# Designs tried in a protein design run: designed miniproteins, single chains, continued (5). Part 8

Each design is a single chain, and the fold is of that chain. pLDDT is the mean over its residues in the fold that is shown.

## One batch from the design tools (miniprotein)

Design m16246
Fold by ESMFold2-Fast:
Structure m16246 (fold): chain A 75 residues (1-75)
Amino acid sequence: SLEEKKQAVFEEARKKYDERLKQVETDIEKWAKENNLSPEEKERLLEIERFQVAMDIANEYNKKLKELEAEEKKK
């Protein structure tokens, strides 16, 4: 069903978001330590990168939803 396909797209998006967020947080923590960033500088960088991840995942999710809805309208 369309609902099952939408649920699968949502679950995939959530999994990608969680995995990418963990990777970004790990990479930023390592880079901050290597470059002697202050806690405030590290947090600012984390905020920017978390926002970028959220935007990228949201855009991919919305694109896939539109594709599913377009396919159903063709029936």
Scores: mean pLDDT 83

Design m16247
Fold by ESMFold2-Fast:
Structure m16247 (fold): chain A 76 residues (1-76)
Amino acid sequence: MSEKEKMISTLEKQAKEVLEEANKVDPEFAKQFQERMDQIIEEIRKETDIMKITNLIFRAMGEIAEGWLRVERAKR
């Protein structure tokens, strides 16, 4: 299938894991994180330019990394 569909699936799975942990420590942040991820994923679905898709994927990965960092800091 398209590499884009596989990447979207991976990003959605990672975002769900972050969201589950974030909801336990900071529900307000979890809501904001979900809204940002939903926007990025929707943009990836609508975009046809390979370079723009790549940039959106990197942005989504950055949001996931920041989400994990915030969850870890809240636990320490």
Scores: mean pLDDT 83

Design m16248
Fold by ESMFold2-Fast:
Structure m16248 (fold): chain A 107 residues (1-107)
Amino acid sequence: MMTLEEIDSLKDINDLLSALRSLLSQLSSETDPKKQLELVDLIMVLIGKLMEVVTPESIDDVLSLINEAISLLEKLKSVSDEETAKELDRRIAGLQARKQQLKQLKS
């Protein structure tokens, strides 16, 4: 699994996209609740970095991965306790806002 330090060193959009795909794949198969939340945190950091370096050519790829992240967080929310579900709701809302920003950039 990638560390936060490894993610912080990534600057190229293709490396960020590859890292996000890897973390989303890991989250989809993770069964340990603590590791699931750690993966969600890393996914949120990567999406934030992608928003800083997104190009017109990469918007559709980033949107696709944000949609996948939202789907996985909603699935995780459905099996989580009330406190964790509220935290995931806030993160899902943040991802929905990022989608809206990207759609505006696409024109």
Scores: mean pLDDT 82

Design m16249
Fold by ESMFold2-Fast:
Structure m16249 (fold): chain A 63 residues (1-63)
Amino acid sequence: IPPEKLGILGSSLGMRMIALMVEKGLSLKEAAIELGMPEEVTALPDDTSIETMMDKYEEILKK
């Protein structure tokens, strides 16, 4: 995946997670589940930052 496209995708997905957390009152884990993220991402602790969770998701997508 080109770095430009990966950056845009990450930014857009991060904004969607923030919207779910703020507007619907979801936890980070619940937002990740709502977005259909894989278990490797949703199994991260609830105190994990959005940036860390996004990095993990991008790492999985590279495989």
Scores: mean pLDDT 69

Design m16250
Fold by ESMFold2-Fast:
Structure m16250 (fold): chain A 87 residues (1-87)
Amino acid sequence: SAEERIEAVRETQERVIARLRARDAEGAVAVVSEFVAAHDLSERELALVQAALTRALHYLSQGDVDRAVAAVREEFERLIELIREEA
C-alpha cells in the first residue's frame, strides 16, 4: 500500500539522517543502497533518492551536516509526495 511505502521511506530517511549526523558517509550509502535493493522504485522515485544521497554526501564532504540532513529531508519529502500522488 502507499501507507506502507511512505512508512518505509520515513524509516529510511531517519536511518540516513542518523548516519549523516554520525559523519558516517559509508553507512548513509549502505542504508540508501539497501532501501533501493528492497523496493521496486520508479525512475522518478530513484532519481529523488539519488539526488538526496548526492546532495547529502556533497554537504557532508564540506563538513556541513545540517545542510546534508536538510537535503535528505527535502528530497525524501518530494518522494513521499510522489508516492501519495501515484496512490
Scores: mean pLDDT 89

Design m16251
Fold by ESMFold2-Fast:
Structure m16251 (fold): chain A 79 residues (1-79)
Amino acid sequence: MPTTEEAEAVRGVFDLLLAHPDETFTPEEIAERLGVSVELAKRALDWLVKQGIAEKVPGTDEYRLGPKGRAAAANRAAA
């Protein structure tokens, strides 16, 4: 099970991607925006990618909202 810090990072990354559904972010940019370590941001992103909520842009170190995340964004677009 993820630590409390990892769970908070996952929530933070998910909320950031939901707020910016058409934008890409590196783990470093996410870490700076959330005030967490790059390693913690990478672990949160790995978990979200496995859930289909985030996806890695092929050939880059950038991540964006994945298919399940885009569906979630559409359902809460008024947030």
Scores: mean pLDDT 78

Design m16252
Fold by ESMFold2-Fast:
Structure m16252 (fold): chain A 94 residues (1-94)
Amino acid sequence: SQSARQLLQWALDELDQAEDTLRASGDPSDEPAIRAVRRARDAVQGALAGTQSLDAAIRAVREAERAAREAGNVEATFHVRSALSLVEQARRLL
């Protein structure tokens, strides 16, 4: 649906903000979180393209949330949690 596609697009915007926040820190301990956010972005993009399931995207975003939290980056964790909420809403519309 168009509404589900819009939610996934907003989730990508949130994941982009999470990556930017992690990169701005310059802390090497954020590298695992950056990689997890990038994998989550790829999974959400795959869901938009129909090449991956929304469940796979949700799992990837949950892993990114864990990685951002473990890195101690509060701002990045906020953005990833926003992305998770948006992807879960998109799944409920399908």
Scores: mean pLDDT 89

Design m16253
Fold by ESMFold2-Fast:
Structure m16253 (fold): chain A 108 residues (1-108)
Amino acid sequence: KEELILQGEMYLLEGRRLFKQERYEEAIEKFKTALEYFEKALGPKHPYVGVARAELGDVYEKMERYEEALEEYKKALDIYIEDAGEDNPAAKRVQEKIKELEKKIAAK
């Protein structure tokens, strides 16, 4: 279990490096792998799963894949609210992203 968390953290860090290099498809693969490790180790509602989902949302948004970004941010928001309520910085950040993306989608 500890090994699975460590693997998830390593893939999350690699995804972040790739994202900074604008290697978006490779970043998505790393974040999805991190997500799988965190879900297997900690279950689907753990904050680490929320972090991996929010990172996926960030990549999809940068690629202008707004519907996919919105889906991932909504899943992350659900996890963050379940864990620490609406009045936490992670939930507030993701709520702001959802609001921005909903406006972009409504504008076509």
Scores: mean pLDDT 86

Design m16254
Fold by ESMFold2-Fast:
Structure m16254 (fold): chain A 125 residues (1-125)
Amino acid sequence: DIESLVEQIQELNDQLQQTASQLLAEARKQGLVSEELLEELESTVQEVNATLGKLVEAVKAKDYEAAIEYADRLIEALEELLETIDEILELAPDNSLAQKLRELTQKLLELTEELKRKLEEQLRQ
């Protein structure tokens, strides 16, 4: 259901935020990636977190129209995050944190798309 999907999305986002923080710290220490690309990663990860917060608030308020709009925004932010992660992986293909971050981002994207479908079903009822 919607509540179960929101809980799963929040748990994945917590893991994503932690993994991104670890990747940022390690990448800066090793100098493997440009500061510009790391700042882009940090910015997009923060946008994912902020947008998810708004999505959760809208779902709790049963504002399904606003929740759908925030779900669309979250999908766009996650797609942008995947592009940034793929750029990092081109430079460091064996980086386990970047690989884990990609996996978490893909799972979060899939669950957010599922949540959007369920929110649209609620709006039709």
Scores: mean pLDDT 90

Design m16255
Fold by ESMFold2-Fast:
Structure m16255 (fold): chain A 65 residues (1-65)
Amino acid sequence: SLLSIKDKSKRSSSISGQMLLGEAYKLDGDIEGAKKSYTDAAQGLLSDDPNSPVAKKLEEEVKEL
């Protein structure tokens, strides 16, 4: 429905923001901030789709930080 699309858009924007924030922290050398932001983004994606390939990739990046 149109309402579901609106909710998905807001969530997607928030998740994208967390991914960008994680990248910014990583570039600044704040590894702990990067881990938290990537983890928050991955959890948001997994709440919608437990098999999200993007969430899996983010979790792998967090494990290597």
Scores: mean pLDDT 74

Design m16256
Fold by ESMFold2-Fast:
Structure m16256 (fold): chain A 90 residues (1-90)
Amino acid sequence: SSDEIKAVITASIKGDTATLEKILSEVSSDEIKIKLIELAGQNATSQSVVDFLKQLAKTHSSQSVREAAANAAIIAEENVNAIKNAVEKV
């Protein structure tokens, strides 16, 4: 739902991995989980979300969810590095 999308975006921006884990655990559809994982990667601002997605890529029971989490972790790492580079004032 749109409320779940907003919750995932908000949790990802805040680095609230507990809320991300809760939302993903309540979603039964792998297709919906993949979309929420993609949103988490795109909206990640902290290393905690990168680490969460890397862990999900190693541990989830579904191969398609693991692959989505691995891709999302790459995007999240790029976002976190871009923020770090902007803050360094170099």
Scores: mean pLDDT 85

Design m16257
Fold by ESMFold2-Fast:
Structure m16257 (fold): chain A 55 residues (1-55)
Amino acid sequence: PLERAREIRATDPVPPEERAARVGQAYLPLVKRASKLLETKSPEEVGLALQKELA
């Protein structure tokens, strides 16, 4: 309902489009890396590989 959407916007005052852009920018390199790894590895192996890269 509209009331719930308004409550969410009050909690996070950043416009949806701006927030989505910020999230996208932060995750874009990881998404590209995961997509490339998924071409040759299982999802479990991709998760482990990304953990090694980030740790």
Scores: mean pLDDT 62

Design m16258
Fold by ESMFold2-Fast:
Structure m16258 (fold): chain A 98 residues (1-98)
Amino acid sequence: ALTEEQKETAKKLGKGGILYDEDGNPITDGKVVDGKFILETKGLLPGDIKKDSDVPTQQAASLRVFGHLLGFEDDPKDTQPLTPKSPMIQKLLEKFGI
């Protein structure tokens, strides 16, 4: 579950997405470069935190589907965390000019 401190951190990362692991814990090791969010760890998700009832797994699945639409190969049923070294994340970062 998200703590209030973690929610504040995620809000600061806001436009680049929300970072969650597969247990729904936010990942706070991301950084912004040239207005783009660079994932230093795993779990980049699109969107912002609007409410605590948001399901991180659904947001992760949405990112995987979005990556697949860009031609990235990923197993949409796999709940494995996305890492900066994963092909989908690397191609997403390239697509956003990172």
Scores: mean pLDDT 44

Design m16259
Fold by ESMFold2-Fast:
Order: structure tokens, then sequence, then C-alpha cells
Structure m16259 (fold): chain A 74 residues (1-74)
């Protein structure tokens, strides 16, 4: 086995985990948007809820200042 083959397997696994994380964020974003809880989520201590809220704000064309303020918290 080569180091290159091990690296490729690690990247493939990391890519799958990244996809799972993104799927989670998208599902949370849809739920937040549906329930109009963007402001609650953006002020959450949960990094996934904050990421989902920023995703919704970015999709809605909200100001970068509002997104940047949320990102600067914690």
Amino acid sequence: SSSQQQLQQALDQAGQRGQDVMDRIVKLAEDIKKNNKVDEAINSKDPFLRAAAMYVLNEQGESMEKIDEAASRV
C-alpha cells in the first residue's frame, strides 16, 4: 500500500463527512426558514444553528454586515 492510496481514502472519507455536515446545515436552514427562527438561530450557542442561519441569510440576500456580526460572536 502506498501513502498516496491511504491519502486518497482519507480524502474520500473526509469528503463524505463534509457532505453529511452540509446536508445537516441545509436541513436546519430549511427548518429555520420555515419556522421564521433565523434571529434565534443566529444568536444560538450551537455552531450548526448559527451556520444554518447564516446560510439562510446569504440565500435571502441579507446584508453582509448582519452576517459578519453573527460570525464575530464567539
Scores: mean pLDDT 69

Design m16260
Fold by ESMFold2-Fast:
Structure m16260 (fold): chain A 92 residues (1-92)
Amino acid sequence: MEAVRELEEVAAAARAHGLDELAAAAEELARLLREGKMTREKYVALMRRIAEVLLANPEAAAALAASLGYPVSAEEVRAAAERLLAQADALE
């Protein structure tokens, strides 16, 4: 599936932008999807970790997204991260 490859590309770009925790989360998400080992608990934990990194580094995350062909503002990154946290909270 294309999603695993996209996550690996996101991880590489995240490391290039100093977002090492985002890179690690994307790599773990790709691994769990590849192995068919995703659970709700692991999904919630990964979504929280990703959202926290994005909220702490919205400018770097926007630059990362632009490098992958998705031009977004830091404000749009922050809004997406807040939505991701709300989804994680609803699943807990």
Scores: mean pLDDT 81

Design m16261
Fold by ESMFold2-Fast:
Structure m16261 (fold): chain A 100 residues (1-100)
Amino acid sequence: SELKEKMLEIIDKAEKEMLEIAGDNEEIQEDVKNLVEYLRELVEKYEENKEELLYALELVKDSLETLLKAYEKKGDEKGKKAYQKAIEAVDEMIELVKES
């Protein structure tokens, strides 16, 4: 599926950018790996059901925005930047689903 290929490309790019932001921070590296694995699983599971994929991605975005606020309160700039990139990637995926 062209939609699946484009979604996986967004996830792969976001993973690279977030891991660069994390550097040697093992906690953020683990969070990034867990998030991108989950996003890949959502794409695989809901590839043929765009409405359910969209709903799932919107729930992920809400969770990421909550985590971003937590990192902002802690003054963790690496966590903040990584989660900002995660939200940007999920927004790009949401827009791609809407246009497909």
Scores: mean pLDDT 87

Design m16262
Fold by ESMFold2-Fast:
Structure m16262 (fold): chain A 93 residues (1-93)
Amino acid sequence: SAEEEAGKLLKEAAELLKKAMEAYKAGDVIKTIGYLLAALGLMLDALALAPDNPKVQEAYELALEAIRAILRGEFEEAEKKIEEIKKIADELL
């Protein structure tokens, strides 16, 4: 279903956000930007597949919050948001 496909994209995006956070901690600006843009792209694809699904919309908002937390060095907050995205993804699968 479109919801299952969206769930797969959200799960992959959450892993990319985690990679972005690790790159940021390592001081690798280029990798950080690359992983953040890749994650955002997958989130937008998920939203396009299921635009009226409130769980997909919630995951998108959580992704934006996670990106902001990473860029502020708020890694514990970022990890909580990433975990919430993964839980939503698993509910769609």
Scores: mean pLDDT 89

Design m16263
Fold by ESMFold2-Fast:
Structure m16263 (fold): chain A 85 residues (1-85)
Amino acid sequence: GEARVDALLDAFEALVDRAAAAGELSPLEAQILKGMAHLVVGVGKAINDPEFAYEGLLALLRRFTGEVTNPAVRAEGEAVLARFG
């Protein structure tokens, strides 16, 4: 439901903040990624489809985790994927 979407969004934003703190992302790149996550959630709410929002967030998380080069950030992304995906 919506609570599960909110939990995944919070986990994704925390991961993006960790990546920015590790120097993997610029502040602007972090803002863009968080904006994309919020857009996915907003669309899911607008069409009353929390599964759309959840799957969209998982797709963003999988793409992000696959592209990160910092091994600690990648490990944290894999842990979030294991918890939610």
Scores: mean pLDDT 87

Design m16264
Fold by ESMFold2-Fast:
Structure m16264 (fold): chain A 120 residues (1-120)
Amino acid sequence: MPLSPVMQEFLDFLRELAERSRSERTKQALLDLAAQLEFRVLEEQLVIESREQLREFFVRLIAEEALNRGIERLTQSSLQELLGISSATLSEIARFLGFRSTQELVDAINERMRELREQE
């Protein structure tokens, strides 16, 4: 496959969460997220070899998307709305990426958004 094992594992995880979802909205949101991540990795020719690099890539991608939509700061609720997923699904994604909580993921994205805004 053209993707690293770590990246492929994450995409497969998102697609499995989609298949287990009873909500068509959540299913489509997870499939769209997986497709967006795959597209960006291939477009930017990124090599993601570790869980840490995957975490950093995910945080950057979501931070860029939030800023592009005019969001200055994320809460757990606004991140759920941005991604189109439930609190439970967001918690599973945070855990897969190695975050201790959904709040730690939100804080990491907000920090990355601040850093991106300071690049004038």
Scores: mean pLDDT 85

Design m16265
Fold by ESMFold2-Fast:
Structure m16265 (fold): chain A 88 residues (1-88)
Amino acid sequence: MSPVEKEVLRLEAEAAFAHMIYAISKLIEDEEERRELLRRAIEEAERVVEELRRLLEENPDASEETKARAEATIRGAEELVREAREEL
């Protein structure tokens, strides 16, 4: 696996973690705790988007599969940010 592929896999895992925080926020009855988890999910998702976009810009020769995975992860993270912000 190339260094770029490993970095995309790491960022996919971090995006999954942000989605997990978002899912957990829906189980929290305390409004302050729920909002804190929503803010954390947004921050993690936005960071993943920024790192993946930079990675793609720095590695234009990355495989089409690696680029497709990164783009899918960016889309999922951006959707999470949109939904979480609507709940704040």
Scores: mean pLDDT 88

Design m16266
Fold by ESMFold2-Fast:
Structure m16266 (fold): chain A 63 residues (1-63)
Amino acid sequence: MPPSDEEVEEIVDEVLKKYGLEDDEEAREEALALAREARRDGYSKEQVRRVIEGVVESYKLLK
C-alpha cells in the first residue's frame, strides 16, 4: 500500500538521519520529490523507503 503524506515525510527524515544528512535541505527536497513521485506511481511504503535510501546514499557519496 502506498504511504500517506505523513509517512512519506517520516521515511525521508528517517533515511536522512541514517546517512547523517538530516540538516541537508537540498538532500531532503530531492528525497521528498522522489518519494512523492514513487507514492503517486503506487509504490508500497517499503518500496518508497528503498528508493529514498538509494538516492540519499548516492547523494552522500557524490556531494
Scores: mean pLDDT 78

Design m16267
Fold by ESMFold2-Fast:
Structure m16267 (fold): chain A 106 residues (1-106)
Amino acid sequence: SAEELFEKLKEAIERGDVDKAVEYGTELANEAIRAAQEAGDPELLQKVAEAVSRLFEAMRRLRDAKAAGDEQGYKEATDEFIKAAEELVSAYHEARQRALERKRAA
């Protein structure tokens, strides 16, 4: 589930395992994209696309900060990464609700 991926992502960050955090974040992004596509809502698809873009930018900054030993940059990138991941979890739940409503209307 999206929440399980988010918890695994946070645990990886706490361990300093950036590679696993990026892996779980990518899986979360794919889950949110798939759910938004199933919902068939263009506004929700755009919202997910924007959150995915911010997540991948945060992933890049997180990797760069770790490689450079930049503790402040790592903290800032971690905050943005978690924020973008939280937005994807929220969008995933909204998408699933809209998809269920659409199936009930059919």
Scores: mean pLDDT 85

Design m16268
Fold by ESMFold2-Fast:
Structure m16268 (fold): chain A 120 residues (1-120)
Amino acid sequence: MKKEKARKYIEEIIELVNKLIDATSREEKMQLLEEIVAVLQKLAELFPDDPIVREGLEKVRELLEKAKQSTDEKEFDDLAFEIARVAMETAAEIAQKLGDTELVKKINEAYEKLLEKRNE
């Protein structure tokens, strides 16, 4: 049960990050960031004793609050990238612990696309 739910939540994070890469408006990006944090919260509830998941969740929550308060477009985009990055790194750690090599590969592919967009 726990392993199946973890895979589902990680796949949802990958999908949301891919949507975030294509998002152009601040409103769309904010909705996707809130969804990413919500899914990461569900993933963290499956691994309450995992410090990597706990620290990742705490970090994305802090970054999301800063993003909500940001009035600067560049600062907002930098925070959005950092939220996606932390969420993907946290998801990759769980996928690796689950021994799901295909899921780790999918996470790494999405992370490379995120980095390419930032460097444009």
Scores: mean pLDDT 85

Design m16269
Fold by ESMFold2-Fast:
Structure m16269 (fold): chain A 65 residues (1-65)
Amino acid sequence: SVKEILRERGKKIVEEIKDERAKEIALVNIELLVRRTSPDTTMEEIEELVGQLEIQAKSLEEYYK
């Protein structure tokens, strides 16, 4: 369930990215972070990972502008 929440939240972040290259990299980053979660991962930890994805997405979009 936490993996599904992270994927759904990550996909929403990716949809906001305008640059195609940044979008592709962000999609890979979502799956890498999902692999780091476990059944014991808390919602607080998921929110932290979502924040990490948002920061990475902003950095990628600025770089490929």
Scores: mean pLDDT 80

Design m16270
Fold by ESMFold2-Fast:
Order: structure tokens, then sequence, then C-alpha cells
Structure m16270 (fold): chain A 65 residues (1-65)
């Protein structure tokens, strides 16, 4: 099943926040997680894992401020 539009929108918001930081390493990891969510046939495990990774990257960004 494809990732719901609501989760994709939230994931894109997290990626945008990381992009605004200018941290290229965090952005690369965030874009990789977003690509997992955009894949057709993504499993619930992969979807949850990708979202948790994005949340972790945003938290890491806030801790580095």
Amino acid sequence: METPESLLKKAEEYVEKIRESGDKELLEEAEEALEVLKKPGVSVEQEVGAMLRLIGLVLDLELKK
C-alpha cells in the first residue's frame, strides 16, 4: 500500500525544517527517509520506521542548536 497523503505531508514538513537548518548530512538522511515513504508498496514497518527516523532527525537538529 502507498503511504497516506497526510503522513507524506508531515514527512515533507520535517524534511523542509531540516533543509532550512543547512545541515547537509541530516538533509541527506531525511530525504532518504522521505523516499522510503514515497515508494509504492511500502510496508507498515517501513512507513513507521521512516517516520520515526524523520522525527529523530528533527530532535537531533534541535539538540544541536
Scores: mean pLDDT 77

Design m16271
Fold by ESMFold2-Fast:
Structure m16271 (fold): chain A 99 residues (1-99)
Amino acid sequence: SKYEELLKEVKELFAELAAHRRSPTTNPEVEALLLEIAGDQRPYTVTTPDGVTHTVDFSYSEEELELIKESYRLVLEGIKEGKEKEGEEEAVKLYEKRS
C-alpha cells in the first residue's frame, strides 16, 4: 500500500536524521519534526549513536506523510552538502503547508 511504503520511508529518513543530529538547539520547528510523539497504532523507536533513544508515533494522513518525507529529505540533503541551515529553512517552509 502507498501509505505503508510512505510510512516506512518517513521512518527510515527520521532514523537517518536522528543519527546525524547531535544538538537539538538549531531550529525548534525542525526539532518538532524529529521528536514528534503522537498517538498511532505502531510506535517507532530509534537509538542514535550517542545512546539517546527517541520514540515517534506517526498518526498522519498519506498527504501529510509525503510532506514530512520531503521535509526530512531537504534537511538530510542540506547536511550532506554542508548547508544544514538552508536545508532546515526549506524543510520548515514545506512543513508549514500541512497546516
Scores: mean pLDDT 59

Design m16272
Fold by ESMFold2-Fast:
Structure m16272 (fold): chain A 74 residues (1-74)
Amino acid sequence: SHMTQEQLDSEVLEALADMYLALGKRALEKGDYETAIELFNKALELYKQSGDTERAKERIEEINKLIEEAKKKM
């Protein structure tokens, strides 16, 4: 299998975004809505930078819903 530098960079960005998304979900579960929103915004930025994958699009939709949920609970 041949991986381009762009594909490698995209995979790293998605992995970092996945970490921030997981941390944001944990903050949301603990009722730390401000921290959850900050972490979700970081994940959102990283997914947008990772490229135009179906997975990244699905995660972006999920994050937007989670941010709105957190805002309603603040």
Scores: mean pLDDT 84

Design m16273
Fold by ESMFold2-Fast:
Structure m16273 (fold): chain A 74 residues (1-74)
Amino acid sequence: KIKEAIEKAMEKIRAAPSLVDVEQVLIDSGLSPGLAKEIANKVELRTSFIAGLKNRTVTKDDVIEGMKLVQKEL
C-alpha cells in the first residue's frame, strides 16, 4: 500500500547520515519505479516550497515534512 511505503521511506530517510535519493528510497520501500518517480516528484515540489518558506537549503526534516503532505493527500 502506498501510504505504508511512504512510512517506511520516511524511517529510512531519518536513519540515513545525509540527504538521500527519495525516488530510490521509495523503490526500496516497495513502490514500482514509475510510481516512486511520481511520488518523488510530488515530494520534491513540496519540500522545495517548505524550504523556500524558511528561506534556506533543503534538509532531511523538510523532505520528511514534504512526504507527510504527499501521504495525507493520497
Scores: mean pLDDT 78

Design m16274
Fold by ESMFold2-Fast:
Structure m16274 (fold): chain A 72 residues (1-72)
Amino acid sequence: SLTDEERLASAKQHEKSALEYEKAGLYFEAALEYEKAAKEYASLSKPDLEKVRDLENRAGVLALKDAVKVVT
């Protein structure tokens, strides 16, 4: 299993990837990366539940933006 330090590093990497996808307009990929970041924060020995909620909410908003782009 990953250490808390490794999980935190992974979470931050997923957040950075999410921001890059979001900047590129790839909202579905961005949402998936925010969900991965949220799971890492939730898996810490002392979970940051507010951060998890914020990331999950952001992922949901981006998934909705992607869905709207497909509806013509």
Scores: mean pLDDT 83

Design m16275
Fold by ESMFold2-Fast:
Structure m16275 (fold): chain A 72 residues (1-72)
Amino acid sequence: TFPTLTPEQVTAIIQDFLAEFDLPASSLEELTLVVTHLKQQPGDAVGALTTVKGVGNKKAEILLERLQAADQ
C-alpha cells in the first residue's frame, strides 16, 4: 500500500510510467482507478495492475516499486 501518497503524486507517477512505456491515455484512467482501489483495499497488487491494458507482471512490479518509493 501507499497510504501517504496524495492524488497528485499518484497521477504524476502514473503519467511518468505511461510516458516511459508508451501506454495509451485509456490506460492512465484505468491505472489511476486500480491504484486508488489498492490504496484502500490492499490485495494482489500485481494481479490487479495486470488487468490494465498494456500492463504485464514486469510493468506492474515496476509501477508498484515507484509508488512504494514515493510513499515515504
Scores: mean pLDDT 76

Design m16276
Fold by ESMFold2-Fast:
Structure m16276 (fold): chain A 64 residues (1-64)
Amino acid sequence: SALDREIRAALRIILSDEPRLSRAELRRYVEQILGRPVSTATLTRVLRELEAEGELTFEDGLYR
């Protein structure tokens, strides 16, 4: 969906520039970039997809 593409683009920008971040911190930054609320369920699904694709890593409660 369009929203999924926007979330994926925002996550790539955030994680390329920031230190390792929690899901809660990522959600806050994604919401700031998109200018809208994003559900935890939607963010978690997109994060799992990116991890499965090898585009990010999840370790010790943090994403990179």
Scores: mean pLDDT 83

Design m16277
Fold by ESMFold2-Fast:
Structure m16277 (fold): chain A 102 residues (1-102)
Amino acid sequence: MAEKKYEEAKQRFDENIARLREAMDRAVELAKKYPEYADELNALVAQGEEAIAGLRDYIDYVEKNGTLEQAANAYRFAADALSRMTAGLEARIKELEEKAKK
């Protein structure tokens, strides 16, 4: 049971990393299209990369020092954090796209 929760949380973490990277790629493309927003969009991408690195370091620490249940909880927490970051970035991309159309 603990092993299944761990694998499910780990899969969700990997999926949410991929979703955040897709949003970051869209931000990079938007920055190329609208130079007036390039600094802001590139800063958001840099923040996303830093967040991914920090969450991976956190997971690695818990994997080495914690129990299987604690690792599963760490992956779940990190996956939720990534989901919120993706939503925030996607909302900002949409706002900037709408402003650029005016």
Scores: mean pLDDT 87

Design m16278
Fold by ESMFold2-Fast:
Structure m16278 (fold): chain A 88 residues (1-88)
Amino acid sequence: VKEELQKLIEATQAAIEALEAGDRGEALKHLRLAYFYASRYMNLGDKEKGQKIMDLVKRALEAVQAGDLEEAIRYAREALELAKEELE
């Protein structure tokens, strides 16, 4: 549970860095990884919080596909904040 949450945080941070650099390809890789770990956290930890994080990561992915990197950063930062709140 803690390990999945830590990997979620790391992947989301890497995605934000890629988005800030304008690297769409790297951002998509890291957001997909964040989505995977958010899904695991939803199933192994908090279902409600995990679902919210998954929804935010999904919106970030959709924003990247739409070319809206600023919106993608916003959603990714919200997902990161929620994930950090769950870490002891």
Scores: mean pLDDT 85

